# Designs tried in a protein design run: designed miniproteins, single chains, continued (2). Part 6

Each design is a single chain, and the fold is of that chain. pLDDT is the mean over its residues in the fold that is shown.

## One batch from the design tools (miniprotein)

Design m4179
Fold by ESMFold2-Fast:
Structure m4179 (fold): chain A 95 residues (1-95)
Amino acid sequence: SLRDLLREAGRSMVTAYRLLNRPGLARQVRLLTEAVIENPSEEGLELLEEEVRRLEDLANYYKSQKLLSDEQYQQVMEEVERAREAIREARRLLE
């Protein structure tokens, strides 16, 4: 369902932020995802897509600063891709 895809996107982003040791950002994206699930909209999906982009940017920054191992970076990027795919499918269901 649309809500299951949005929950998957949120869960993946939360997991990735926790792997990056950013529990505040994990909480923030969880709350954003819950709000989008209550009232799914094009604007809400755009906000989730922006969060995935910011998450990817942060992971790339941590990798460049040697704060992530290759394995840790791969785990984060797997969650980023899972979130991106879930949002893409959610957009198709909203149309």
Scores: mean pLDDT 90

Design m4180
Fold by ESMFold2-Fast:
Structure m4180 (fold): chain A 78 residues (1-78)
Amino acid sequence: GVLSKDPLGQKAAEYAKKGAKALSEGNTKEAIKYGEEAIRLGDEAAAKTTDPKEKLLNEVYAGLGGIVAGVAKVAAGE
């Protein structure tokens, strides 16, 4: 399975999943909150790692959070 070994990267993945679920349920406020946390944690984890594969994985989690937050903001009229 594709999963970060870093605790911050693991949290970024969890928040991206929570954000996507909130978005699917029409909860745009929670989707924005979780998506933005996934960006923050994913970017922080990517910046702290020297492993190129771990860096890419954490950047993917941040990107997923950005998509979730962006779609939720549009759906909320932001």
Scores: mean pLDDT 83

Design m4181
Fold by ESMFold2-Fast:
Structure m4181 (fold): chain A 82 residues (1-82)
Amino acid sequence: VAEEMARALAKVAEMLQQGKLSPEQAVQLGAKEIREIADSAGLEIPEEVIRELAERAVQMAQAGASVEEIFEEVLRRLKEIL
């Protein structure tokens, strides 16, 4: 579950870096992807936490972090939360 969520955010961050999404669209899509994965797994993650994870991934992407770096950081945070 955590790896699936981290992969989703890393993909959204990559789309932002490729100019396919605005930062706002990337946060919204990333939050939606995490919520859908959490719901399918029977997990309740607070909306504030979901948004913080998406915002962090977007911030890292804007700072020029690699997709792998974003994946690893998001996965680390998810393991602390879950």
Scores: mean pLDDT 82

Design m4182
Fold by ESMFold2-Fast:
Structure m4182 (fold): chain A 101 residues (1-101)
Amino acid sequence: TKGSVEFTATNAGTYEVSIKQLSGDPGVFKVTVTNVTTGESQSATVTMRPYLTESVTFTLTNAGTYELTLETLSGSGEGVYEVTVKNLTTGETQTFTLELK
């Protein structure tokens, strides 16, 4: 199972994606960020535990709209996740809630 949200990157640069598991079982998840215009994607793997926050960084070569996808690789993956995307240069943050069913 997977869930996705879109975010806007105002600048190219290094972005931190932080995922906090608000509910659900422990598991291994794939985090993918995809440039909606170009289709270029980057992914990382995170091991989630309830109430724990995991973070990964991505280098975005272009400003624009990106889709962030959280996909279950192992475990149930059902649950509610808080996803924060932070521009590490400007400190600007966007926060989303993802429900995996």
Scores: mean pLDDT 81

Design m4183
Fold by ESMFold2-Fast:
Structure m4183 (fold): chain A 84 residues (1-84)
Amino acid sequence: KIEELEKQYRDAVNKAKEYFEKMKELGEQAYKLGNEALSATPEQREELLKKIEEYRSQMEKAAGEYGDYVNKAKELKKKIEELK
């Protein structure tokens, strides 16, 4: 059924948008911590850098999910076009 593929396509696009926004949010948090680290003590800076690395790791995972959903949406769009 074409309706099922169209639903899957919309879901994939929405998930891609969700992960894109998550990447932006994590990037903004990392940027803020980076600015905070510039005026921090050496001890505080070490802890802030660890948090930045955690955000960077989460961004990398979100970027992977984003890519997967973008590819899924492209594949679903091709299947829908073949049925029209």
Scores: mean pLDDT 85

Design m4184
Fold by ESMFold2-Fast:
Structure m4184 (fold): chain A 77 residues (1-77)
Amino acid sequence: GSGRAPLSEAEVELLRQMLKLADEGGTGAIPASRAKEWLESFGFHPTDEEIAELEVDGRIPLEALVEHWRRHGAPRA
């Protein structure tokens, strides 16, 4: 069933701010192994396919995730 809705600018800003607090290395990316848990803490439900598609060297660039979800809608509960 479709739990997807367009990502709002407020949600984008929240994700950027929260990643900045968690990303000690300033990489702008979420570890793929933790991405699903981290995003679910904000009410998102990324698919394993989205994680695999956006993963680069074991990490998901936040800006790539934001662009993908702006285009396809963000999966929510």
Scores: mean pLDDT 77

Design m4185
Fold by ESMFold2-Fast:
Structure m4185 (fold): chain A 65 residues (1-65)
Amino acid sequence: DDVYDYLGKATQADIQREDLLSQAAADAAASTPEEAQRILAQARAQGAELTRRRNEYLQKAQSLL
């Protein structure tokens, strides 16, 4: 149960990251070049944080077996 819970949270983090990057790409496409660069840079930073959180959940699942 605990392992499955952490795996579920890791999957949710991946879904959130993909949704974030998809949304940022759409917003950037509708923006000026300068605004697009800021949007994409922010999305990359937030995406990296979600990847870190996903990896932490996977590590917790692994520690529980």
Scores: mean pLDDT 84

Design m4186
Fold by ESMFold2-Fast:
Structure m4186 (fold): chain A 83 residues (1-83)
Amino acid sequence: MEFPELKTLAEGVQAARELVRAAERDGEATGRVKVASPKIAEALKDALEQEAARAGMEVSTEVLGDEVIATVRKSEAALAARA
């Protein structure tokens, strides 16, 4: 999923919510997001973790300079193995 460059903390929170919703719909969603500052990247990561936890999903994020790569997936807890 492609997002426009995030320039505000509010845009980071919105991107996190959209990514989690996509993962709820499709079972998994990966987004690559360009951010205007490291502070926006941290806000995006925090929002992703909070929204994913609320939805019962797992999130993995990697920050590479001005880009955040985030994968959100359904965590189906079955027989002690999640994913």
Scores: mean pLDDT 74

Design m4187
Fold by ESMFold2-Fast:
Structure m4187 (fold): chain A 74 residues (1-74)
Amino acid sequence: IDLSSLSEAQLETLLLVAQHELETVEFPKTEEGKKALERMIELLEALEKVSTNPELKERARELKKKAEEKLKEL
């Protein structure tokens, strides 16, 4: 995922959307559920890498850890 064309405000919006999905969406123990979590981990990693905001980087890292833990449970 290439997020380098996005502004910091757009990156924060994507982080908020990812956080909302991670907190509200129930990921089933299926191939589709695993792929959804893998895509979320990729997005959060890209957000951390591209952002210049230390606070956004930290939040992305924390959400990535939560997504990784959910993936281990599947």
Scores: mean pLDDT 78

Design m4188
Fold by ESMFold2-Fast:
Structure m4188 (fold): chain A 104 residues (1-104)
Amino acid sequence: SVKMTKEERLLLDQLQIRLLTDPAFYAALREVLAAPDAELRARLDALLARALATITDPRERAVFEKWVKALDLMIAGLSPEQLRMLVENWLEQAERVRARAAAA
């Protein structure tokens, strides 16, 4: 969605792995998925805002903000069903990443 340098892409990838392996983030994603359709977007937005607040490195924060802005534009046109599918896909990815981390 946004143009990123190689360094920014690597930082984003590392951030996403860190978030997906965080039990608190995983639990919060499951809560988003359990939300009523009318609340789904607001709960996802709140989760991403909380995740951003936990990032202390300025470079990581900048890359995450850039990604969240791109994501917000992408999901603006999604139905609740499409947004739920997106969150389900992230939960599946989180489970795969966590399984790999446990095996290592």
Scores: mean pLDDT 81

Design m4189
Fold by ESMFold2-Fast:
Structure m4189 (fold): chain A 107 residues (1-107)
Amino acid sequence: KTIDIIKELKSQGKRVFLFAAEPTEEQIKLADAVFDGKTGKIIKGDLSEADVVVIDDPEKIGGSQGHKGVEPGVSLARDLTRQFRAQGKETLVVSSHPEARAAGDHG
């Protein structure tokens, strides 16, 4: 559960940036920064304020193109993981899809 991961990271004193297709009100309240994949905009905080980036169900961010919609989301997760790790930030991918989780491990 993404909310439980955010709670755990916050309990460790970490600042959390949430990348989600459709962030919940509770997730927005707990995270220090939030990107809304539906609008394509940061709706809370700034990436520079975060120590950890949590990417929630990146396949949902990738669009509505049936089975092809998963690949854009997986690619986004991989690119974001590489970008944030290059900046010294921890990145976690939360997904029911093994491919999306693997992208977070290898990015």
Scores: mean pLDDT 69

Design m4190
Fold by ESMFold2-Fast:
Structure m4190 (fold): chain A 59 residues (1-59)
Amino acid sequence: ALPLPADPVMAAAMHEAYREAQRLLAQGLSGEEALARLLDMANTPVAREAARRAVEFLA
């Protein structure tokens, strides 16, 4: 299970990033490719950090 922080905004962002990262990895992307895709879509600092944490956990 993904370790979620106590901050609900970051926890929600990490849930979304984790689901998307798992979907991308299931399609055959590498962790680095999945992170690049998530970062391209992430326009806030919270979303960018959530993407990094989600992919790091799946690595």
Scores: mean pLDDT 79

Design m4191
Fold by ESMFold2-Fast:
Structure m4191 (fold): chain A 105 residues (1-105)
Amino acid sequence: MLKEMQELLDRLKAIAAQFKKVAPPEIAAIVDEIVAISERMVELSKQPNTLENINKLIGYSLRIIGLFLDAERLMKEKKVSPEAAALFKEMEKIAKEIVSLALKS
């Protein structure tokens, strides 16, 4: 599980780097925050399943959902390229997998 989460995080970071080359700066900033929170979730998944750590994972999960909703709204407003939209959809899929694995732990 931890190895799979790290591999997903590495893929998320790689796709985020590609996305930031084609995306507006304000959306790139939101993606940087999504990556940072995903890193924190992976690190927290290495810790014991205390109530404090479970509450933090839930909080990070809700924050990631909010950030993707904000980014999707901005992408529609700014009429981003089909390439940027495809990369964003792949990042959502990977982040959802990281969240699912973290919450199952």
Scores: mean pLDDT 86

Design m4192
Fold by ESMFold2-Fast:
Structure m4192 (fold): chain A 89 residues (1-89)
Amino acid sequence: RPSLLEIIKNLTDKEAEAHFNSLTTPFSRALFFFELGKVLGISDETALRLAQLAFGNQITKENFLEFIERIKNGEDPQEAAELLIEKSE
């Protein structure tokens, strides 16, 4: 299985959008963002905060796609995640 980082590197905007749209329950959203954060090396506290915001449906598709684009452009995942949190609060 390819790493999640390798998958993200090769994701098109259409694929990222389709994946986000597949997260139809609060639990699936929270789990996805927590696991994504852990795989990207984001701190446990930040990953938990992303999961909480995702559970409450506070992370928009637009902000998610912007987050993925920052990661693909080589930005620090921790800093990108902190910005996503600020935009989602």
Scores: mean pLDDT 79

Design m4193
Fold by ESMFold2-Fast:
Structure m4193 (fold): chain A 80 residues (1-80)
Amino acid sequence: SEIEELQEKVFELYSKLSKKNQEEFEKKYRELIREHNRRVQAVLRDPSLSPEEKAREIERLGLELERKKLKVAEELLAEE
């Protein structure tokens, strides 16, 4: 799946980071997951969206989270 492919890329880049940058990645990841959870809850509570629209939006948010994680890993690796 696209999510699995992105997760594999994130893991590969993370494994190449220095210990200091792995800690920075983990800090940024905690911020990203908090925002992701807030956005998912907003979608679930939206009465204007059908169940099918909610499912699609949650999947889109999941892909967006993995892409943001990838970008953080890429930016941290570029600093090394």
Scores: mean pLDDT 89

Design m4194
Fold by ESMFold2-Fast:
Structure m4194 (fold): chain A 83 residues (1-83)
Amino acid sequence: SEKDEMLQEFLELAAEVQEVAGKLYEAYKEGKISKEELEKILDELQKKLDEIKNLVENNAPRSEIEKKKKELEKLIKEAKEIA
């Protein structure tokens, strides 16, 4: 179903956020970023994931979900550049 496809896409994004979080933690341990910067980036990524999850659970239009996915993908890309 379309909802199952959206849930699968969400799980893939959640996995990518987990991978980036691990790399950011390594960057923090290497002294590349501060603890405050780490926490801020992780909070922003988690907030965007929660927004997407809420939209999927409430059967929001695909276009709205895709817009929020693109916003999260941009944040993930920016986080990868820091790590």
Scores: mean pLDDT 86

Design m4195
Fold by ESMFold2-Fast:
Structure m4195 (fold): chain A 95 residues (1-95)
Amino acid sequence: LPEPPEPVLDDVVGDPESTAANEEELIEKAKELLPDGEILAVDGEVGRVDGRLMYAAVVRTKEGKLVIVMNIPTLLPEDVEAAIRAAQKALEKAK
């Protein structure tokens, strides 16, 4: 789908401890980090870190901002961008 006229994603938040091992755990983590937020979409298998699957969740904040929560610590910018693109695709499916 074409990009929206306004930026869809405002921020990316990683889990420095990498505690989320699957989509359900990532959803719980996203709720902890953004308790007033609404989970719009979760995309699994967006990459690998040391053989683990990387997950990205899209959360709409109370202010209406879209934030990506990842189950990974700070990685290379390319890995973060890949997760952002995967989250955008997940958000499209949730529409």
Scores: mean pLDDT 63

Design m4196
Fold by ESMFold2-Fast:
Structure m4196 (fold): chain A 80 residues (1-80)
Amino acid sequence: SAEELERLLEELERELRRILDRLRRGEISVDQARRELDELARRVREELRRLNASYIDQFRAAALIAEAWLEIRRLERELA
């Protein structure tokens, strides 16, 4: 349902924020953040397929994941 899709996207945003916050605080390494992001992206793509998500919902998830990936790269340069 649309409600399940919105909850999935909200949970994705929360999980991405947690990964980035832990990385910013030095609680996890850049390599660990990348592994957690890859696993989260895999799970979300599987769930979107299960929910028969629209292209726009798939795009929204992909955009959030891409933004988090770019932020990890930025933090890697700053923390080096």
Scores: mean pLDDT 86

Design m4197
Fold by ESMFold2-Fast:
Structure m4197 (fold): chain A 89 residues (1-89)
Amino acid sequence: SAEEALKNTVDMIIEALRKAAEVSDEETKKALNEIIKEMEELVKAKVPGKELYEALKKKLEELKEKFPELKGLTDALLDVIDGNLEGLS
């Protein structure tokens, strides 16, 4: 279902960001943990899938601009979000 796909995608993104945080310096780790917290808050608030993905996309784009070392990870996650947004259109 679309709800299961949304949950699986969000869980995957959160896991990927947590793994990146584990191997990052303190500044990058703090930024990643802030995004994870914001994602968890949006999920808890039951924000609709399209709005949730659009918010996550903006956060990942900002992260990519601020921390170029995360470009590969952020690009991969943005591709997943863009594919799911197309499915919700």
Scores: mean pLDDT 79

Design m4198
Fold by ESMFold2-Fast:
Structure m4198 (fold): chain A 89 residues (1-89)
Amino acid sequence: SEVERLKEELEKRFKELKEKLRSGEATPEEVGEKVREIAEELERIGAPEEILKHFGKLVGELMMEQARLAGIEAEVREKYEAELAELEA
């Protein structure tokens, strides 16, 4: 169905955004811009509520991935600072 096809296309696009975010190929800001472009496209084509709901779920999942990556970055920073302090002792 048309709805199923649109869901699959959205899932593919969001998977690519997550992969680019994980690899460092795209910044959180650039990913946010792509999410906005997708939202504007969905509004332009008059996407049904089911598609808009699915889009919202994918945005939530992407935001959770960004938070997870930020958590890892903070832990790596703390470890680096600890090692540096030990070398200065």
Scores: mean pLDDT 79

Design m4199
Fold by ESMFold2-Fast:
Structure m4199 (fold): chain A 72 residues (1-72)
Amino acid sequence: SHIEELLKRLEKVDPKAAEYLRKAIENAVSNKSLAISYLYEAYERAEEAGVPEELFKELVKEILKIVEIIEK
């Protein structure tokens, strides 16, 4: 899946950014507030780690998709 490919790419640059994104997905249905917190952590971690621009844009797209799912 596209998300698994993104996670593998993130993990190569910063394993923590990938971990936070996985935790956000895991909690998206059961704990909305925790999921949002993990999305924020994934975003900040990726930005600080200097993830390549194209990879960062894909991360932001997936974060926005997850937020839309959470808000429904």
Scores: mean pLDDT 84

Design m4200
Fold by ESMFold2-Fast:
Structure m4200 (fold): chain A 91 residues (1-91)
Amino acid sequence: SEATEVLIRGARESARLFREGAATGDRSLQLQGADLLERAFITAGRLGGPSSPELVRLARQAVEAGRAGDGDRAARAAEELARLTEEAASK
């Protein structure tokens, strides 16, 4: 679904930004990743996408870790969010 695609793409791009920010020490990339993931999660929710407590928790962990400058933790949470969303979408 469109909601699932938005969430997966947003989470993967956020994870990339978090990992790059952590590797380079660039906090602006980590903040951009957090903002992107938050907007993707809200958009996916509005489109009727998956919103299990586990996905909400992972999105919150990724956004908060990214805003705190813990890009590695943020990337792991965002990658897990994308993986679980893909698994839920598989037939």
Scores: mean pLDDT 86

Design m4201
Fold by ESMFold2-Fast:
Parts: C-alpha cells; structure tokens; sequence
Structure m4201 (fold): chain A 87 residues (1-87)
C-alpha cells in the first residue's frame, strides 16, 4: 500500500541518518542532524504540504553536504524524490 511504501522509505531515511551520525564527531552537528531528521520524518508521516517536506529535506541535505557526507546526502535526495512520487 501507499502507507507501507512511505514507512519503508522512512526506514531507509533513518538508516542513512544513523550512518551519518556514526561518522560525525561534532556534537552540535549531530544534534542538528537528529532534530532535522526527526522533523522531516514527522512531516512525511503527517502528510504535510509538499513545500514543507521539501524545505526540511533541503535543510537536512545541505547539512550533510556541509559536513562532507556526500554519499549520505545523495542517498537522502534519492529517497526524498521517491517519497514525493508516493505522496
């Protein structure tokens, strides 16, 4: 179902975030990543407006890129694009 596909994609996002957290040593960056990821997941589950989901996903991707986590940023962008197709 659509709901099952969304939960599957959310689980994949959470895996990317766990990988990113394992590579980050800066405490402020870790906290910001956790807060942005939690808010993104909440917005997706609540089926918030596409513009709100996009803004939060872009903020999270930018943080990952700024921290040099380019593979995680690319994977998150791919997962976000799949979420938009399901919403």
Amino acid sequence: SKEEKLEELIEEIEKVIREALSKLTDEAARQQLMELASELVRLIREKAPIEEIKKKADELIALLEQQGLLDEAKRLRELYEEILKVL
Scores: mean pLDDT 87

Design m4202
Fold by ESMFold2-Fast:
Structure m4202 (fold): chain A 60 residues (1-60)
Amino acid sequence: ASPSAIASLERQQKTKETFKKWVEEAKKNKDKAKDIALLEKSVKNSEDLIESQKKLIEKQ
């Protein structure tokens, strides 16, 4: 895989981990369920993007 593709994947992984940490902190702080759900949706969207990027790298 190209270095640029690997760097992009690493950035997406870090973004996903950041959203996961925000979900954990929001749950600790007993934030509104709606806000937690939005953060969880962001995690899922990041996971979907990572999987798409992995498939593109595998086809190289």
Scores: mean pLDDT 77

Design m4203
Fold by ESMFold2-Fast:
Structure m4203 (fold): chain A 58 residues (1-58)
Amino acid sequence: GGIDEAIRLAREMGSDYSLGRALLARVQAGDRSVADEAARAFERAGHDELAERVRSLL
């Protein structure tokens, strides 16, 4: 619970790292459709290793 709220808050704050974390939680909950968006958010935040980990879940 709260994943959709976390995604909205991250977008409102303009935090790419927080957005990546919230979207990764959604991927782990079974929605793989947001994996690319999560990876791109981590890449924008400078966390290429986290982006690679998200992509490896596909």
Scores: mean pLDDT 83

Design m4204
Fold by ESMFold2-Fast:
Structure m4204 (fold): chain A 60 residues (1-60)
Amino acid sequence: ALYEQIAEQLKAGKSVKEIAEEFGLSQPNAELLEKLQSEGITDAEVIKKALEQGAARFLD
């Protein structure tokens, strides 16, 4: 799954910039992922919820 792959890359120590480029994340989603990483959050479910909620804010 996409979010599981993102979580594994974060755990492997890859930068959010590299992950965003690899998975084609939008700038707002990349910024959300940077915030999650700064808070020590690497759980796929938490990442999924944050990015989906962020996307919902920008799709209306």
Scores: mean pLDDT 74

Design m4205
Fold by ESMFold2-Fast:
Structure m4205 (fold): chain A 78 residues (1-78)
Amino acid sequence: MVRPLVVVSPWLRGPDGTWVRAVFTGQQVGDTVTGKITVLTYDDRSHLLRRETSDEVTFPSVEEAQAAVDKAAREAAG
């Protein structure tokens, strides 16, 4: 059974008042999850400044997908 999966990072404060969040959008088949990570950067007025989407990635678990999303947000924020 293929299940849709969305995993999000916390909002992180970047330099110069920007806000960063990463989102994984994909599918779960058994324990394996496959999808793309999108990093979104907003200004202090909630305007979208940047949107960067990864190539397709596969993780052996939802926990590893969450860790990758959190890491992507941290790297983009600082």
Scores: mean pLDDT 83

Design m4206
Fold by ESMFold2-Fast:
Formats: structure tokens, C-alpha cells, sequence
Structure m4206 (fold): chain A 89 residues (1-89)
């Protein structure tokens, strides 16, 4: 189950980063955070934990490259929330 949720998390993160507008980014971000909460309830391997961390870092990198300040803020806030969820796992 953890592997399936990680794949879903990676997919939602990709869709959020590729979002063309604030509403799309927010919706995909909320879905990614819901999956992150489910993952935080599972015993993750080191490799799985590092995959989640890698995705959080990818969101942060995308926020720094984003030219739309509202989109950048959505990405930044989602990364912060995901990092907080990951810190509980």
C-alpha cells in the first residue's frame, strides 16, 4: 500500500508543478497533502521516506522557478505543509 500511495503522491506533485493556474495548483496540492497524511500513518522504509523528501524538495525548487507569485506561493505553502506531515512520519 505504501508503494501505491507514494506513486500517487508523486503523480499529484507532478500535476501540481505542471499546473497552469492557481486553482489547479491548489486542487492538486490538496490531493497531494491528503496522500501525504495517509503515508504518514504508515511505517515507511528509509528509501520511501527519501522519496517523499525528494518530492517536497521538487515542489520547493518549482516554487523558486515559478514566475507567477501566486502560483509560487501555493507551491511554497504546499511544500511547507508536506514537510510538516513528513516530520511526523
Amino acid sequence: KAEELLEEFEEEVREMVEAKDVEEAREEGEEALEIAEELSKLELSREQYLRMLGQVMAILAASLDEKDPELAEVLRETAKKAAQILSKA
Scores: mean pLDDT 82

Design m4207
Fold by ESMFold2-Fast:
Structure m4207 (fold): chain A 74 residues (1-74)
Amino acid sequence: AEEAAYRAGYEHALGVAEKHRHLPSWRADAERWREEALAEAERARAAGDRVTAAAAEGAAEGLAEALARLEAEA
């Protein structure tokens, strides 16, 4: 469940970010969404919700990958 949630969060976040990567605001938006995902993962972990924490961690990592790809294209 946790592994599947992480992968789903990662794939979804990466896909959303990649679709919007050409927008002038996407880098700032992706950085903000990553911060929000990391905060959600921490809150879920504190609450003992391991599945939600895994999904949020996956989303944060997917956004980090999208940002790294943008930096490599610069």
Scores: mean pLDDT 80

Design m4208
Fold by ESMFold2-Fast:
Structure m4208 (fold): chain A 109 residues (1-109)
Amino acid sequence: DEFIKKVVEEAEKLLDRFSELSKEELFEAVDFIEDAIMFLGLSGYKEEARELYERALEQLDKVKDRLSASEYVGLKLRLIGALLESELELPDNDERIEALKKKLEERLK
């Protein structure tokens, strides 16, 4: 799936540059990665979602000295929450997938 590949590539690109990002850009990058993890996991790409999650935690830990304790914990919990929510089998998962796809498409233009 071309779209899945583009989402993964953009998330990986953000993670490659994570240490170079400003604080504001780090929060924007985590926002995209959170949506990507949820979208991938809910769409059945569970290995890709988990790999992205693990790499995101690793990169976040490397920049933790640039964040306040509450900011670091907040971003970490957002990533953990995204992975956990991506593994839930909820009645509205199809609607959640559609909403996440539209949000990610807007960010990839």
Scores: mean pLDDT 86

Design m4209
Fold by ESMFold2-Fast:
Structure m4209 (fold): chain A 72 residues (1-72)
Amino acid sequence: SPELEELKKELEELNKEIERLNAEIDRLAAELATAPKEKRKEIAMEIASLTVKIMLLFVKKKELEKKIKELE
C-alpha cells in the first residue's frame, strides 16, 4: 500500500540518520583518546549529546516498526 511504502521510506531515512550519528560518535571517541586535557570535557559532552539524540531516534524507530508490522 502507499501508506506502507511511505513508512518504509521513513524507516530507511531514520536508519541512515542513526548510522551517521554513530559514525560521528566513533570519530569523536577516537579524537577524545588523543585529545589534550583542556578539550576532553567538550568532546565528552558532545558524545553524550549525540548519544541522547540516538536514544530518541530509537524510540521513533520502535514506533515506526510497530506501525509497519500492523500494516503487513
Scores: mean pLDDT 88

Design m4210
Fold by ESMFold2-Fast:
Structure m4210 (fold): chain A 88 residues (1-88)
Amino acid sequence: SEIEKLEKEFIELLSKLPEDLRQTAISALKRNKELILKEKDPNKRKLLAETFVGVITMFAWEYEKETGDRELARKIVEVVEKIAELLK
């Protein structure tokens, strides 16, 4: 499925991060995906999906600030936005 392809791409991008940051981002994906899929209210699901994007964007932005790797940060944000769009 498209979402499985995007999740694999996301994990592959995260493989370039330090172990602790990688595990934190993978845990965030698992937790937020569960919350979004469990929510039955479309408006609340949209807010949860937007929150997920926001969390990963702040994480990627902090990584860019520490490492200067703007390309990796941008790709991580792009993939999480696509995942969130499919989950909402």
Scores: mean pLDDT 83

Design m4211
Fold by ESMFold2-Fast:
Structure m4211 (fold): chain A 90 residues (1-90)
Amino acid sequence: HMEERVEEALASLTPEQRAEHLDMVRYIALALRIIGLIFDAEVELKKTTDPEKQAELKKKIERYNSLLQRLRDGAPLDELEAEIDEIEKE
């Protein structure tokens, strides 16, 4: 029922409305991605006894929490995605 209603709603949108809807979907997807990265880092931190690795994980968690706050504050999605990709390269 919910999935069918979402598909019908998307099909009824103008190109401009569809773009706005895609931005909303992208926002939700990015929020879930950041939350997942925080969760994974927290789990890894709990299992790690190496002080150097603990410090690295704590910094990543702080950076991800900062990104979540910036997402809530309306920061551009492209900038947030670029910063996440930068963190993942480390």
Scores: mean pLDDT 78

Design m4212
Fold by ESMFold2-Fast:
Structure m4212 (fold): chain A 95 residues (1-95)
Amino acid sequence: ELEEIFEMIENSVKEKMEELGMEPEDRKRLEELLEKLKEAVKNKDEDLAELYVKEMVTIFEIAALRKGLTNRQSEEILKDLEKELEELREEIKKL
């Protein structure tokens, strides 16, 4: 279950990287954050896992604004990722 939620987050992040046409530097940073998130989850560090996902959301928000998307459109794209984070936090609490 926890592994499946992490895979969903990883797939969502990769899909959004393609959708937003993100630059190589931003893609590399997101990949680094995914690796850090995986370690935080393994260590059951809920707060650190939340911080890493929030950093990823911020990177996507900036990319969406650079692409000329409205705040509303950016928010809609990011809603799924935020929901997946909430599910991840609940699973980390369960062990």
Scores: mean pLDDT 74

